# Designed miniproteins, single chains, continued (5): the designs that were tried, part 30

Each design is a single chain, and the fold is of that chain. pLDDT is the mean over its residues in the fold that is shown.

## One batch from the design tools (miniprotein)

Design m17014
Fold by ESMFold2-Fast:
Structure m17014 (fold): chain A 84 residues (1-84)
Amino acid sequence: SLLEEARRLRERGLREGARRLMEAEPDNTAFQTEEGALVVAREVAEGVDSGRAFPLTPEGLRVREEIVEAGRRARELERQAALS
């Protein structure tokens, strides 16, 4: 279904965002594990500021902003799909 496809795309986006955060933040211990990076990516995509981890590099900050925007689009897509 369209809703299932939207959710699948969102999951892929979060995994890609987490991977990019890990690559951009090699010296940031908060991003040392894929699981930890995924949690941060999910929180950032949902607009939640838990204070858990903040990027320290310019690349990490750029990736964080991209995750925020991607999360906003994914929520809109899922909302539209649910109405169909």
Scores: mean pLDDT 74

Design m17015
Fold by ESMFold2-Fast:
Structure m17015 (fold): chain A 70 residues (1-70)
Amino acid sequence: SEDEELAKKMAEYGIEKARELLEKKRVPQGELEAAAQLATMEKGDELGASTAAKNKAVLEVHRFVKELTA
């Protein structure tokens, strides 16, 4: 569905930003999740994504950041 495609694009963007921030050490590790979530939501707003798509994308970004910081 369109929401699934938007959620995937948002999650990919958020994950890419999380990796970039972690590599450049621009945020403390404990703040990385918040920064990645914000980037994901901003991308969702640009794309006109539904709340359902935004929630799915944020969950996927959360899982990725948790795995990176474990």
Scores: mean pLDDT 79

Design m17016
Fold by ESMFold2-Fast:
Structure m17016 (fold): chain A 89 residues (1-89)
Amino acid sequence: SEALELLKKGVEYQSQGKYDEALKYYEKALEIFRKEGNKKGLATAKYLIGDVYAKQGKYKKSREYYQEAAKIYVENNISFNEALDELEK
């Protein structure tokens, strides 16, 4: 629940164009998901970090994070839509 709260905070900052703040919250959530072994949360956090880097014009970093997220989604049969639904609840 704490990691999901951190993702929600990151999304709020991202919607305001506060990309550096969004990254801080996403990175905190990423570390919690990694420690918990939550593959779905880990992939979602990586995807959101990739999205922020794309908006900052850091396309190489963005591609790296998107590829890592995609790999986790595919290897673990995780639905992208199902992962995003957890952010809306």
Scores: mean pLDDT 82

Design m17017
Fold by ESMFold2-Fast:
Formats: C-alpha cells, structure tokens, sequence
Structure m17017 (fold): chain A 96 residues (1-96)
C-alpha cells in the first residue's frame, strides 16, 4: 500500500507538470522530482530549494544534482547564474 501511495504521488506530480506547463517531458521531470523527494526523506534529507530555468536541460541538471546528493547522503548547495533558461538553484539539508 505504501508503494501504491508513492506511485499515486509521482503520477500526480507528473500530471501537474504536464497540465501546468503543457509538456509531457516536463511532467516526467516533475514525477522524477517527487520520487527523489521520497528518497531524500528516507535518507534523512530535505530538499529546501529546487529551482530551474525554463530549459529542460536546466531541470535535468537540478534532478541530477539532487540524485547524487541523495545517493551520497550529503547536504548540497549549488547554483548557476546565466540566462533565464539555464539558471538553477538546489539546496538540500539534513532533517532535524
């Protein structure tokens, strides 16, 4: 039943991204973010900031950074300043 709850949450985020931004690809990235949030919680981590520019590439970069931090069980603070399409900010902290 927990697995079904996780799948429903992931699907909900995927559908939200798809409908909100009109992109199935962005929907899938939102689903991946929801999955990573669950994995972070299991590692005792919290994603406090996950902002990306308008490009799919910047969104994928944010997800890649989050995934690596979760795999290592480490806090992360990373940002890139550039044009609006390619900027990103990620912050992950340990849960209290």
Amino acid sequence: DEAERRERRIRGFEEYGKYRFGSEEIGKLFGELARLEVEAEEKGLKITDASAGTSVESMKKVLELIKKAIENGEELEAESNGDAANSYTVKIVKKK
Scores: mean pLDDT 76

Design m17018
Fold by ESMFold2-Fast:
Structure m17018 (fold): chain A 71 residues (1-71)
Amino acid sequence: SNAEEAAKAASEASKAAAEGDAEGTRKGMQNMVKAGGATQEDADRGIAAAEAGDAEATSLYMARGVSRAQG
């Protein structure tokens, strides 16, 4: 099931974003897309928010990915 892979990727992205790690957030969000937990558009927006230092927007796009992964 892709749901477990997506949930793991979402957890990794959330941890990286909480630590201010834009590269880790990028990797985690791309892994969520590969697992089917997020759209590429939402991942790109979340990555852009993380690179801009916008913690609220980054958290929003990660929450959307987690919700999709959980079904």
Scores: mean pLDDT 74

Design m17019
Fold by ESMFold2-Fast:
Structure m17019 (fold): chain A 79 residues (1-79)
Amino acid sequence: SLELILELDLTGDEEENIKRLNEFIEKHIGKTVQLELTLPTGVARSAPFTITEKMTGENLLKFAKSLGATKLKVYLVKP
């Protein structure tokens, strides 16, 4: 099952989005999550992946924006 744990407006304030992503990553290291990106052409979901200490809010935001995403949702993958 999926639990929505983070929702970001990627067209909003970049520094606040980076801060929220960093707080999310720090609290969820070792947990499996799935991303949902709202793109101009539709909605895309990632494969499930594990949050690691090497991830940063800056890099995650940059990746989402490089895909043209305007909204990011993060779901916790429950067993």
Scores: mean pLDDT 86

Design m17020
Fold by ESMFold2-Fast:
Structure m17020 (fold): chain A 73 residues (1-73)
Amino acid sequence: MAEELERQLKQLEHALDRVRADYAAGRLTPEQYRERLEILAKEAETLSKMAQPVDPEIAKRAEELAKRAREEA
């Protein structure tokens, strides 16, 4: 379980980095950037809730990822 949650968290972290890099390179419009950040934030929030009873540390990291994505949107 924890290994699967860790893998999902890493995928979301990589997705956030890619979205940020694409926006910085001019490959995404401000609207597309915001939309992708909102999707990532929702996915990270879901992961945090699922992880809470299994691994609170992964849950906390997912919550922090969601907050970062929402703040950038």
Scores: mean pLDDT 84

Design m17021
Fold by ESMFold2-Fast:
Structure m17021 (fold): chain A 57 residues (1-57)
Amino acid sequence: SSEIDELTKQRDELNRQMVEAGRRGDSVTSERLGKQILELEGKIRDLTAEKKKKESS
């Protein structure tokens, strides 16, 4: 859960940065951050599924 929490915080921070870049009109940075967010979301989903299988299923 600690690992999921860390990745979730990273995702939220990148999301905030992506919004800032979008407000600035920096589409290059916004697109790069969006891709990184998708990668983090994938990792969070995989770890969450694994945890769920172990505790409640």
Scores: mean pLDDT 81

Design m17022
Fold by ESMFold2-Fast:
Structure m17022 (fold): chain A 75 residues (1-75)
Amino acid sequence: MTFRSLGVMMREAARQNADNPVLAAHYLAMAAQFYLLSGDYETARDLAEEALSLDPDNRLAQLALDSAERALKLS
């Protein structure tokens, strides 16, 4: 299984849990981390920003956003 496919699975989990913003944000944050590992830094940034819009206190999303922005500066 690839990191990209894990990211797709986490995005689908977020969609299925759209009625629970904290849980949806957590799945989006996990998706962002998998997209970072696959080298898709722009998608990772966008997913982390979406997660933070749903739950600003989500630590995983904050870390994923910081990592994606750092990677984009090097790209």
Scores: mean pLDDT 85

Design m17023
Fold by ESMFold2-Fast:
Structure m17023 (fold): chain A 65 residues (1-65)
Amino acid sequence: SSPSSQALQDAFERAAELLADESLSPEEKLARFTEWLRRNYPEQPSFVAAMVRLFREELAALEAE
């Protein structure tokens, strides 16, 4: 099933919170986001994979400045 607009919004908000957390390494941010997604969307592996991919791309973009 396609993710709801609310699920996308919640995932983006969680990603933004983790990206702003200066106490976490990029690896820790990715791990926490992946765990949060799997916990909240256990029956939506395609959504989890897509969100993890987007988050990795955002982390890479921030490091490549």
Scores: mean pLDDT 82

Design m17024
Fold by ESMFold2-Fast:
Order: C-alpha cells, then sequence, then structure tokens
Structure m17024 (fold): chain A 76 residues (1-76)
C-alpha cells in the first residue's frame, strides 16, 4: 500500500537526519559535517521522505566531505 509522508516533531528532525546520514556515510564512504546536517534539518524540516531524498542527493556528490555549502547549493 501507499504510505503517507511521515512528519517528524521539531525535536526529532536533527536526530533523524544524523541517523540517516550515518547510514549513507557508511554506504557511500562519505563524511557529512555537523554544520551540513544542521542546515539540512533547518531547510528540509520534518518530512522523512524529503530528508531521505536530500541526503541521497548529497551522498551522490563527487566530494568525500559534504559541507553546509553543498547543502545550500544542492538542496532547495
Amino acid sequence: GLNLPKVLPEDKILETVRRLAARLSEAFGKTFTDEALELLAEKVGGDVEKIERALLKLALLPQRTVTAEDVERYIK
């Protein structure tokens, strides 16, 4: 069945971003800076599917370290 997008409480957004980023970091050999993850949480908000898509987009970038500048450039 189709699931509705899951919206996170504000206090769980950054925790979820960090957890998902850790899995992608391991899978793709990437490092996400704390500043990048904090900015991503602020930009994307609590939509879990939107968080997942944004993190995957960043994980596919050629650089090994994903920074806040990368989030500003690639995440809208």
Scores: mean pLDDT 78

Design m17025
Fold by ESMFold2-Fast:
Structure m17025 (fold): chain A 98 residues (1-98)
Amino acid sequence: MDEKFEEIKKEAIEKARELARKLSEQHGVDPELAARTAEALASYFLDLIYKKYKRDVEAGKITEEEALEQFKKDSERVARIAAEWGVEVARLAQRFGE
């Protein structure tokens, strides 16, 4: 269980970083700040989601296979949202951190 979730998490974090840099170029904000913020947010939320699914599997509420499938879908959504939030944080830093 843990190894497959870690692979999905690593892929999602990298996608969040890449998307944050790409969006930052379009919005004229710091791409490295956006990428670092996206990484931190994605890592934090994916850890919370993983802990939830681990508990649900251990409690017999969901199968490991179903948890893995749902975590993959959640990871794609988290990567996108984290990238968007990373850009907004970079924009706030640019506006107020002159």
Scores: mean pLDDT 86

Design m17026
Fold by ESMFold2-Fast:
Structure m17026 (fold): chain A 67 residues (1-67)
Amino acid sequence: MEISKETALELLREAARKAGYSEVTVRVMVAEFEKHFKEEKVSSEELLDFVKDPKIREELEKLLKKL
């Protein structure tokens, strides 16, 4: 499934917050995402592969299933 970069960023922020991370950590993850993804669309598989933290990945998988 392809999603917009904006939607991917919103899902990443939400997953990190649900995993219990601070806004500082969320901002760092967003900056790394923007360096890694240059295109306007991202596949759900690429987004999941980008996330190395298992807690964030689990929350992200739950959010992606709701799309």
Scores: mean pLDDT 80

Design m17027
Fold by ESMFold2-Fast:
Structure m17027 (fold): chain A 56 residues (1-56)
Amino acid sequence: MDEASELVYKGEMYLLGRDFDKAAELYQRAIDLLTAAGDTDGADAVQRVLDSVKKA
């Protein structure tokens, strides 16, 4: 989904800026959209990134 891809890229920009809370919020929104669309592979990939951000 285009919207989920945009949220992932924005999340990456916040990670580069070291705003981990905002990055986590954007990744969670992307996961929610991918899950709703039935894209389990995409949702799992973004979840791995979110788990890393949550531990930082």
Scores: mean pLDDT 79

Design m17028
Fold by ESMFold2-Fast:
Structure m17028 (fold): chain A 70 residues (1-70)
Amino acid sequence: VPAPEVLAVSAVQASDTTARVTVLARGSDGTLLVGSKIAPVDANGVAKASIVITLPDGTSFTIDVTAQVG
């Protein structure tokens, strides 16, 4: 199964030191998929997360993302 296409990545401040990182992706079948994770925010306001996205067929993909907290 092809890996999902990443459409958007966002990071929203959750606390003084953490952000919720969200990935919106599209599977090869056109299904829209969302994954999110709380990640530490560094001194530059950047969060890095490894987010697992699960397809309707049970196939899972890990997507490594880096996002500026906005």
Scores: mean pLDDT 81

Design m17029
Fold by ESMFold2-Fast:
Structure m17029 (fold): chain A 89 residues (1-89)
Amino acid sequence: MAAEAEAKVEQIKQDGLEKRRQLYEEAAQVAREGREEAERLKTEEGASDAEVEQLIKEAGKRAEELVEQADKTYADALAEAEALRKQAE
């Protein structure tokens, strides 16, 4: 039943891709919000480089956590799909 195995592979891969895409979008949003806040402080309040760096670092950590979750989810999906495909041959 190669067609059934292929359908399962596609489902696993598609689910992993969709989840990764959503997490990447969330990470990008967090990074953008951090950049906008840093720009506001620099432009409107004349914030020091240290204050700007601290905000960027905090936002960056949150974004990186989301990217790590996305990459882990996708890697797990790819491994599962590949194992199933190899089994089906």
Scores: mean pLDDT 81

Design m17030
Fold by ESMFold2-Fast:
Structure m17030 (fold): chain A 114 residues (1-114)
Amino acid sequence: MKMEKERKEKAEAAAASLALLEKKLEEERKELEKILADPKASEEEKKEAEEKLKLIEEAEKQIEKLIKETAEELGVPVEELKKKVEEFKNNLEKAKETIERYAKKHGGQPLTLP
């Protein structure tokens, strides 16, 4: 469907916010995987890393749910929103700019995700 300018701007701001969250979890996951792969790490450090990794996996599931709920709320296809999230993950500065522009246009209030 043809997207209205306001819906497009809101979808872009939402995608940018979700991209920053996914990128943070991806980086935290990689650090935990390094601990699990490190032969010098203690068994206790590895167990703690495994528990934290489970929390990261649950957070990743929550982000997938947020993408679906946000797409439904905005009336955009889930796959279209997912593509925008991936685009912003490849350009984090553009994601930050998009969030700031949206907030400034709305009196300094950040976009509220569902």
Scores: mean pLDDT 80

Design m17031
Fold by ESMFold2-Fast:
Structure m17031 (fold): chain A 67 residues (1-67)
Amino acid sequence: MTMILAEAGKDYEAKTPEELTLKKGEKIWVEVEEAKKGKMALAITEDGKEGYVPADVIENAGETREV
């Protein structure tokens, strides 16, 4: 799968157990090959936590890694 290193452009509080809570400036890996429920993207935090976040919260840092 292909993941892009990105940064949260704003604070986001998870609304469901499937979502991640992010702080502005937090670095996350985002899976770009699969987006569910419209504009939601699967993200992984530096601590290894996985969940969905709205795509509009994410700043694309331009670094891509194949995992």
Scores: mean pLDDT 69

Design m17032
Fold by ESMFold2-Fast:
Structure m17032 (fold): chain A 72 residues (1-72)
Amino acid sequence: MEVGALVRTDAGGVGGAILKDFDGKTGEIVATGATGQATGTAELTDEKTGRAVLEGPDASVAGPGRLYVTGG
């Protein structure tokens, strides 16, 4: 089941992120900011705090993030 969710990341000056195909634990993340666009996989490591870890070829965008579920 595809659920649209907006993920905000505060890593490497990324201005915003969109989480696609989120199943409550994992999803694909697309992050866009002043340095360009980075894509990776987000895994929710702590459902209580909404912390997610970004795994992918550009680990520089991995950092503290927040999941904002908006009507998805």
Scores: mean pLDDT 44

Design m17033
Fold by ESMFold2-Fast:
Structure m17033 (fold): chain A 102 residues (1-102)
Amino acid sequence: SEATKKAIERIKELAEKYNIPEEKVQKYIETIKKINEKYPDTEKHKEILEELLLQLEFALALKAGDGKEAEEYLEKLIEIASKKLGLPKEVVREMVEKELKE
């Protein structure tokens, strides 16, 4: 799958950027391959991969202290959630910000 190949390359780029250990990189690749096995190469498969990769990118940027990049990934995730839930972006953002406050 072209989508799977692009997802694997994106994981490798993240690993280089954030110094992710090879063992964790292999686990991320295994997760992508399992998604491809459960969901055939369809529009739904591409949507699942994009959302999963954005979640991972957000988590890695946040952990690394890359506030600007974390905000960019968060904004994309909020747009996806807003569309899926049929809620305004502002409402989804408030829900996410509340969850991130410990």
Scores: mean pLDDT 77

Design m17034
Fold by ESMFold2-Fast:
Structure m17034 (fold): chain A 87 residues (1-87)
Amino acid sequence: MKELEERAAELEAKAAAARAKAAKYADNPEAAANYSRAADIYAELAEVLREMLETQVAPFGPADLPKVEARLAEADALLAAGDAAAA
């Protein structure tokens, strides 16, 4: 339970940081777009984890983990693409 709560908070922090970067680099539309997309994915994953905490349903089975990891990797790649565009 606590680990899941901690992960949700971590994803919420990543979403907030990505949104802050999107706002900071608003004059760079490619960087801003990539940061905004990363923030949306992190926020979506955090909401899913928060809902699982509330319903007390087992968060992931072995089959679900690769899908969550793929989505997280997608958000991380978008954040990196934003950083590259901002450079």
Scores: mean pLDDT 76

Design m17035
Fold by ESMFold2-Fast:
Structure m17035 (fold): chain A 75 residues (1-75)
Amino acid sequence: LEEVQQQLRNDILSRTRQILATAASEEEKRRQVEELILNARAEAQKLMQSLSPEQARQLEIALLQAILEALQLAE
């Protein structure tokens, strides 16, 4: 679970940095970051269905923390 949480965080943050480093417009960057967050949430929710309630909560917390960090990078 911790490895999955770390991979999810690293993937979100790495892709956010990649998007922000492009020469795209601010509107396009925002759209891509929002799409990244939505996709990450969908993947995490699918994983949560196979986890115990406790593990699912831990993954949800890790996801929220990663999203907050990604939003901080975008500002």
Scores: mean pLDDT 79

Design m17036
Fold by ESMFold2-Fast:
Structure m17036 (fold): chain A 77 residues (1-77)
Amino acid sequence: SSFAEDLQRYGRLVAQAFRGDAETRALLEKLQEKINSINVKLARAHLKGDKEEYDKKKQELEKAIREAVEALEAALG
C-alpha cells in the first residue's frame, strides 16, 4: 500500500480507537506519542536543511504509521 493509503487507514482507526475500551485508547496514546516524536524530529531536520536526517525520519514515520495501523487493526478486530 502507498503511504497515502496507510495515512487514510490510520485516520479511520484513530477515530474507531477513541470509541474503544480503555486498553485500546491507551495503545492509541502510546502510538500517537511515538508518531509525534518522529514528526518533531522530521520538522527539526527540515528547518536545519539536514536532508539525510530528514530522509531517515521520513522512513521512520512511514514505518511507524504502518506499525500503528497493524496494532490498531489487531486491537479493534
Scores: mean pLDDT 88

Design m17037
Fold by ESMFold2-Fast:
Structure m17037 (fold): chain A 120 residues (1-120)
Amino acid sequence: EKERLLEEARRKMEEARRLLERAGQLGQAVAARHPEYAADLLGLDREARDAMELAEKALEEGNANDASSQAAAAVGSLNQLTALVGRADSAAGQELGRLRSEADRALQEAIRLLTEAVAL
């Protein structure tokens, strides 16, 4: 049971990682077209990826509180990235907002599964 929940949590974390990578690629494409926003967009993408890496590490260590905090930080950076992208490119902002919502749901599910696993 515990191993099954941890495997499901890892799969959801991997899903969130793929969505975050897609969001980052979209942010980078917008940064290339809008030099005035490039530094902030690339910085927010890096912050989201760093937080995601820490969330993944916390999951492997079985630390649900740290995984939750870092997942929230990653989503926070993605929210700021989405808002800034939306100012530069409305269509890209809408797409990134969709990716961000999907990533948030995957992360919440991963943390729920991890919390259940560590309670066993």
Scores: mean pLDDT 89

Design m17038
Fold by ESMFold2-Fast:
Structure m17038 (fold): chain A 76 residues (1-76)
Amino acid sequence: MADAIIDRLKQLIADGRKRKETITSLVDRVRAEMDRLGASPDTKSAIETAILLFEAVKSTEEEIFAMIEKIVEKAA
């Protein structure tokens, strides 16, 4: 029972980290495209605000992942 829970937690963390890597790559591409196309100041401000909110969520999620990872490692 405990082993099954540990395996599931490891998988969820791995999937979450992979998803975050994909989103981070997309954010970088969006920034590059805005600069290339000469987006208006209002458009840039709106997108940068959205990126800032995403970074705050990402930071919180990484802290949760780190706590779960420590619990999993301690249980092993």
Scores: mean pLDDT 72

Design m17039
Fold by ESMFold2-Fast:
Structure m17039 (fold): chain A 60 residues (1-60)
Amino acid sequence: SEIEKKLKEAEQREINASFRLLAAEVEYDMGQGTQEDVEKAKKELEKARKEVEKLQKELS
């Protein structure tokens, strides 16, 4: 279904956002990034997670 396709795409975006957050945290720990970069990545992951939750509820 259309919702199942959107859910798969949203789950992939969540996975990608998780890796971006990990990279930002590693860069911050190494003194190569900022706390603001980490917070931006956290917000992007939150947005991706909210999209997944919304689509999961549509399937209920």
Scores: mean pLDDT 86

Design m17040
Fold by ESMFold2-Fast:
Order: C-alpha cells, then structure tokens, then sequence
Structure m17040 (fold): chain A 65 residues (1-65)
C-alpha cells in the first residue's frame, strides 16, 4: 500500500543520520503504524545493514510490545 511505501521511504531516509538518530527516527515513525506497516518495518529492520544487532533487537521488541 502507499502508506507502507511511504513508511519504508522515511526509514530509508533516516539511514543517512548517525545510528542513534536513526533509532530515534524509527521509533517516532512506528508510533502510529498499523499492522501492515509494522510487518513491512520488521522485514526492513531485519534486512538493513545500517543498524547494529542491539539496535535491531530494541526496535523489534518495540514492534512486539
């Protein structure tokens, strides 16, 4: 969906920031995410090389909460 595509574009844009700010931006973007957006974000976060395993675990835990 266009909402999923928009979220993924924002996550990708945030990857230009230092890693701490990437995590902060991702948490903010995910605050109002629906189930489809959360599923797409999970797949994106698991596949990205821009985040440490620790920060991936933090974001995935947030999506599971």
Amino acid sequence: SSAVETLLAHLRSAELEPEELIVESYLKLLEGADEAQKAAARAYIEATTRLSEENKARLLAYLDS
Scores: mean pLDDT 78

Design m17041
Fold by ESMFold2-Fast:
Structure m17041 (fold): chain A 80 residues (1-80)
Amino acid sequence: SSNQQNRDIYQQQSNNYRNQARNYGQQGNDLMDQGRRLFDDPSRQQQGRRMQQQSRDYFDQMNQLLGQSTDYQHRADGLS
């Protein structure tokens, strides 16, 4: 494979991980917003806490995927 072909492959992988990370981040933000609204109702605070825990898991997955995206971007850039 040429350096250009390898760069394109790494760039595609970087973009795919970035897009997945964006989706997890959006889901995490949505859960955080929902959880925050539930804290306005004293009877639903436990549900709000569970949504915050789920949101944290989504953000952890986002950060892991962003790390993979960055790694592949550096590999692509090294072939520029």
Scores: mean pLDDT 86

Design m17042
Fold by ESMFold2-Fast:
Structure m17042 (fold): chain A 96 residues (1-96)
Amino acid sequence: NAEKIAQDALAGLRATLEEIVELAKKGTPEDVRKVQIKTIAAAILASVIAYTGNKEAVREAAQLFRKAADELSKYPEAKETADFLRRIADVLEEKA
């Protein structure tokens, strides 16, 4: 069921993006590495959500990425991650 896959992926995305923000607040080299790894996981979840074709889930995912990117932009060490999440949000908005 594509709807269930979209909802499960959205739940995973919310948790992953929240973890990314919390790790960025700590700012240790180990936390920065974890942010990078979790960013890859978030991108995979975005791809899954897009693949379902569920426009409501795609719009919600775009909002989650944009909110996370805006929060991360407060931390200089997370700038590349923030820029990447913002690009994902832009792509998802185009597909919604």
Scores: mean pLDDT 85

Design m17043
Fold by ESMFold2-Fast:
Structure m17043 (fold): chain A 78 residues (1-78)
Amino acid sequence: SEVEELIRQTAKTLRELGLDDLSDILENTALSLVEKGQYLLAVRLVLGALDEGLGVAGPNPELEKLKQQAQELLQQLE
């Protein structure tokens, strides 16, 4: 699933930036939402985690690319 791949890539990138707690909370919560068919809420959670990651780490091209991907996927689900 594109949503599951987005969640895993976002969690991986957050871990690489040393944001392990944010990564773990995101991955566990967002994958639980996917399991329940709550794709819209899962993608919104990914966007929130990306905004928090960008706020802590500062400008990061990888997080910004993931944010763009999440925003595009959100438009497909709405």
Scores: mean pLDDT 86

Design m17044
Fold by ESMFold2-Fast:
Structure m17044 (fold): chain A 88 residues (1-88)
Amino acid sequence: MELKVGDALTVRVTGFAGSKEPLTLRAKVVSEEGDLEIEGRPDWIAHLWGSDPSEGMKGTDLLIIAPIEGTGLESIAIGTVVAVEEEL
């Protein structure tokens, strides 16, 4: 699977904030380097892990870094791209 800027993704995130159940989130690819925008979470930093320009955006894993407001701490979760959606 090759991802492109503007692609809409369904991502499955596990281990976020100690959750035993996976979270399903929607994201868009916003850079050729694999940066993602999580819908409804403009303060989250998300990136496709293993996105190498020479290999294309074929990464199925992603790193989500969510800043915790007011504490100076970050919650880190790792997820996987489970679907590419044509429209969000």
Scores: mean pLDDT 61

Design m17045
Fold by ESMFold2-Fast:
Structure m17045 (fold): chain A 85 residues (1-85)
Amino acid sequence: MSPEEKAEKLIEEAEETLKRAVDALNQGRYDEALRLIDEAIKKIDEAEKVLDAMENPSPELRRKVARLYMAAGILRAAAEIQRSL
C-alpha cells in the first residue's frame, strides 16, 4: 500500500469502530463504548503518524483525522456522563 492508502484504511477502520461505539452507547453498554472509543483513537493516532511521515500529506486526510479526534472526544465525554448516571 502507498502511505496515503494506509492512512485511508486506518481512517476507515477508525470510523467503523466509532460507529460500533455509538451502537454500544445507544444500548447502554458504556464500558464497551469507552473501550471501542479507545480502540478508534489508537487507529486515528496511527493514521496521524503515517501522515506525519509523508513529505506532502493530503490536507483532506489531515482534516478527516482532526474530525475523528473531535468525534472520539465528544463520544468519550457522552459515554462518561451517561455511565455516571
Scores: mean pLDDT 88

Design m17046
Fold by ESMFold2-Fast:
Structure m17046 (fold): chain A 99 residues (1-99)
Amino acid sequence: MKKKEMEELAKELAEAFIGAYLDPGSYVAPEELIEKLENLSEEEQKEILELAIKENPELAEIMKILEKIGELAKEKKYEEGRKLLEEMKAEAERRRAAL
């Protein structure tokens, strides 16, 4: 993939994660972004994610929480994953109230 295309996708991905973080459960990522990401190799997806985190350091914490929720779901610990998601929603509400 061209560097410019990766930087553009990294920006779109960052905006999508920030949107989901501010309104978890109601935010819908653009279908075009999802389609673009699904057509990429695992290595390209990782590189785009690393670029998004580098430009938006707050995404590192968001991704860490989402990865933990995914691991808990894989282990069938759904209640623990739900608790983390609720904590994330509470933080998002606090951030929206500060705006």
Scores: mean pLDDT 69

Design m17047
Fold by ESMFold2-Fast:
Structure m17047 (fold): chain A 59 residues (1-59)
Amino acid sequence: SMMEETKELAERIARVIRATGASRLSREQAKRGILDSLRSQGYEPSEEIIDEAAELALS
């Protein structure tokens, strides 16, 4: 489903952010970056997907 595709892409973006040493990003910066990346690719994530992906990016 599109929702599952959106979640998988959000998690992939989050892992890239984490791998590149995003230890200096705020939660809001991580959320915004993930949201903008998804929207640029034609996906519209729910707030839940963004929150979970940001948590993963900052873990």
Scores: mean pLDDT 83

Design m17048
Fold by ESMFold2-Fast:
Structure m17048 (fold): chain A 67 residues (1-67)
Amino acid sequence: AAEEARRAALEAAARGDAAAASAGWGSYVLKQMGATEEARRGAEAARRGDAAAASQHALVGKQSLGL
């Protein structure tokens, strides 16, 4: 399900595969069509720089910026 795609993105980020991390995050949004609340929360946490969420989304956020 959607959360599994997000976890796959985080795992890819942890091993340094930025491309796979970005793809996994995109899949998360796609699999949860209309479920913008979780996607928005993740994006807001990354933008705000929350300590707890920052480490989870840092690589994916940088990849979005670099693209």
Scores: mean pLDDT 56

Design m17049
Fold by ESMFold2-Fast:
Structure m17049 (fold): chain A 78 residues (1-78)
Amino acid sequence: PSKETVLVGEEEKERIIEALLKAGFSEEEARAIAEALLGKHITKSALENLDKIAETVKKIAKSTEEAITFFLTFAKPS
């Protein structure tokens, strides 16, 4: 609903998967995280900084569930 948000569709999902793979997530983990974001709104800033978000999440998350939570925390409009 803000001017700075984007709906996560298939194109955005693929970009998220690519950033997560670059950060060292497995293909299975990257897909699970991206699927959890599908249909949600994320900030345009998050889309422009996917690599940084993915690297941060990889550093702090201890499980796929934590990775989803942290990615949403950094990417969702607040």
Scores: mean pLDDT 82

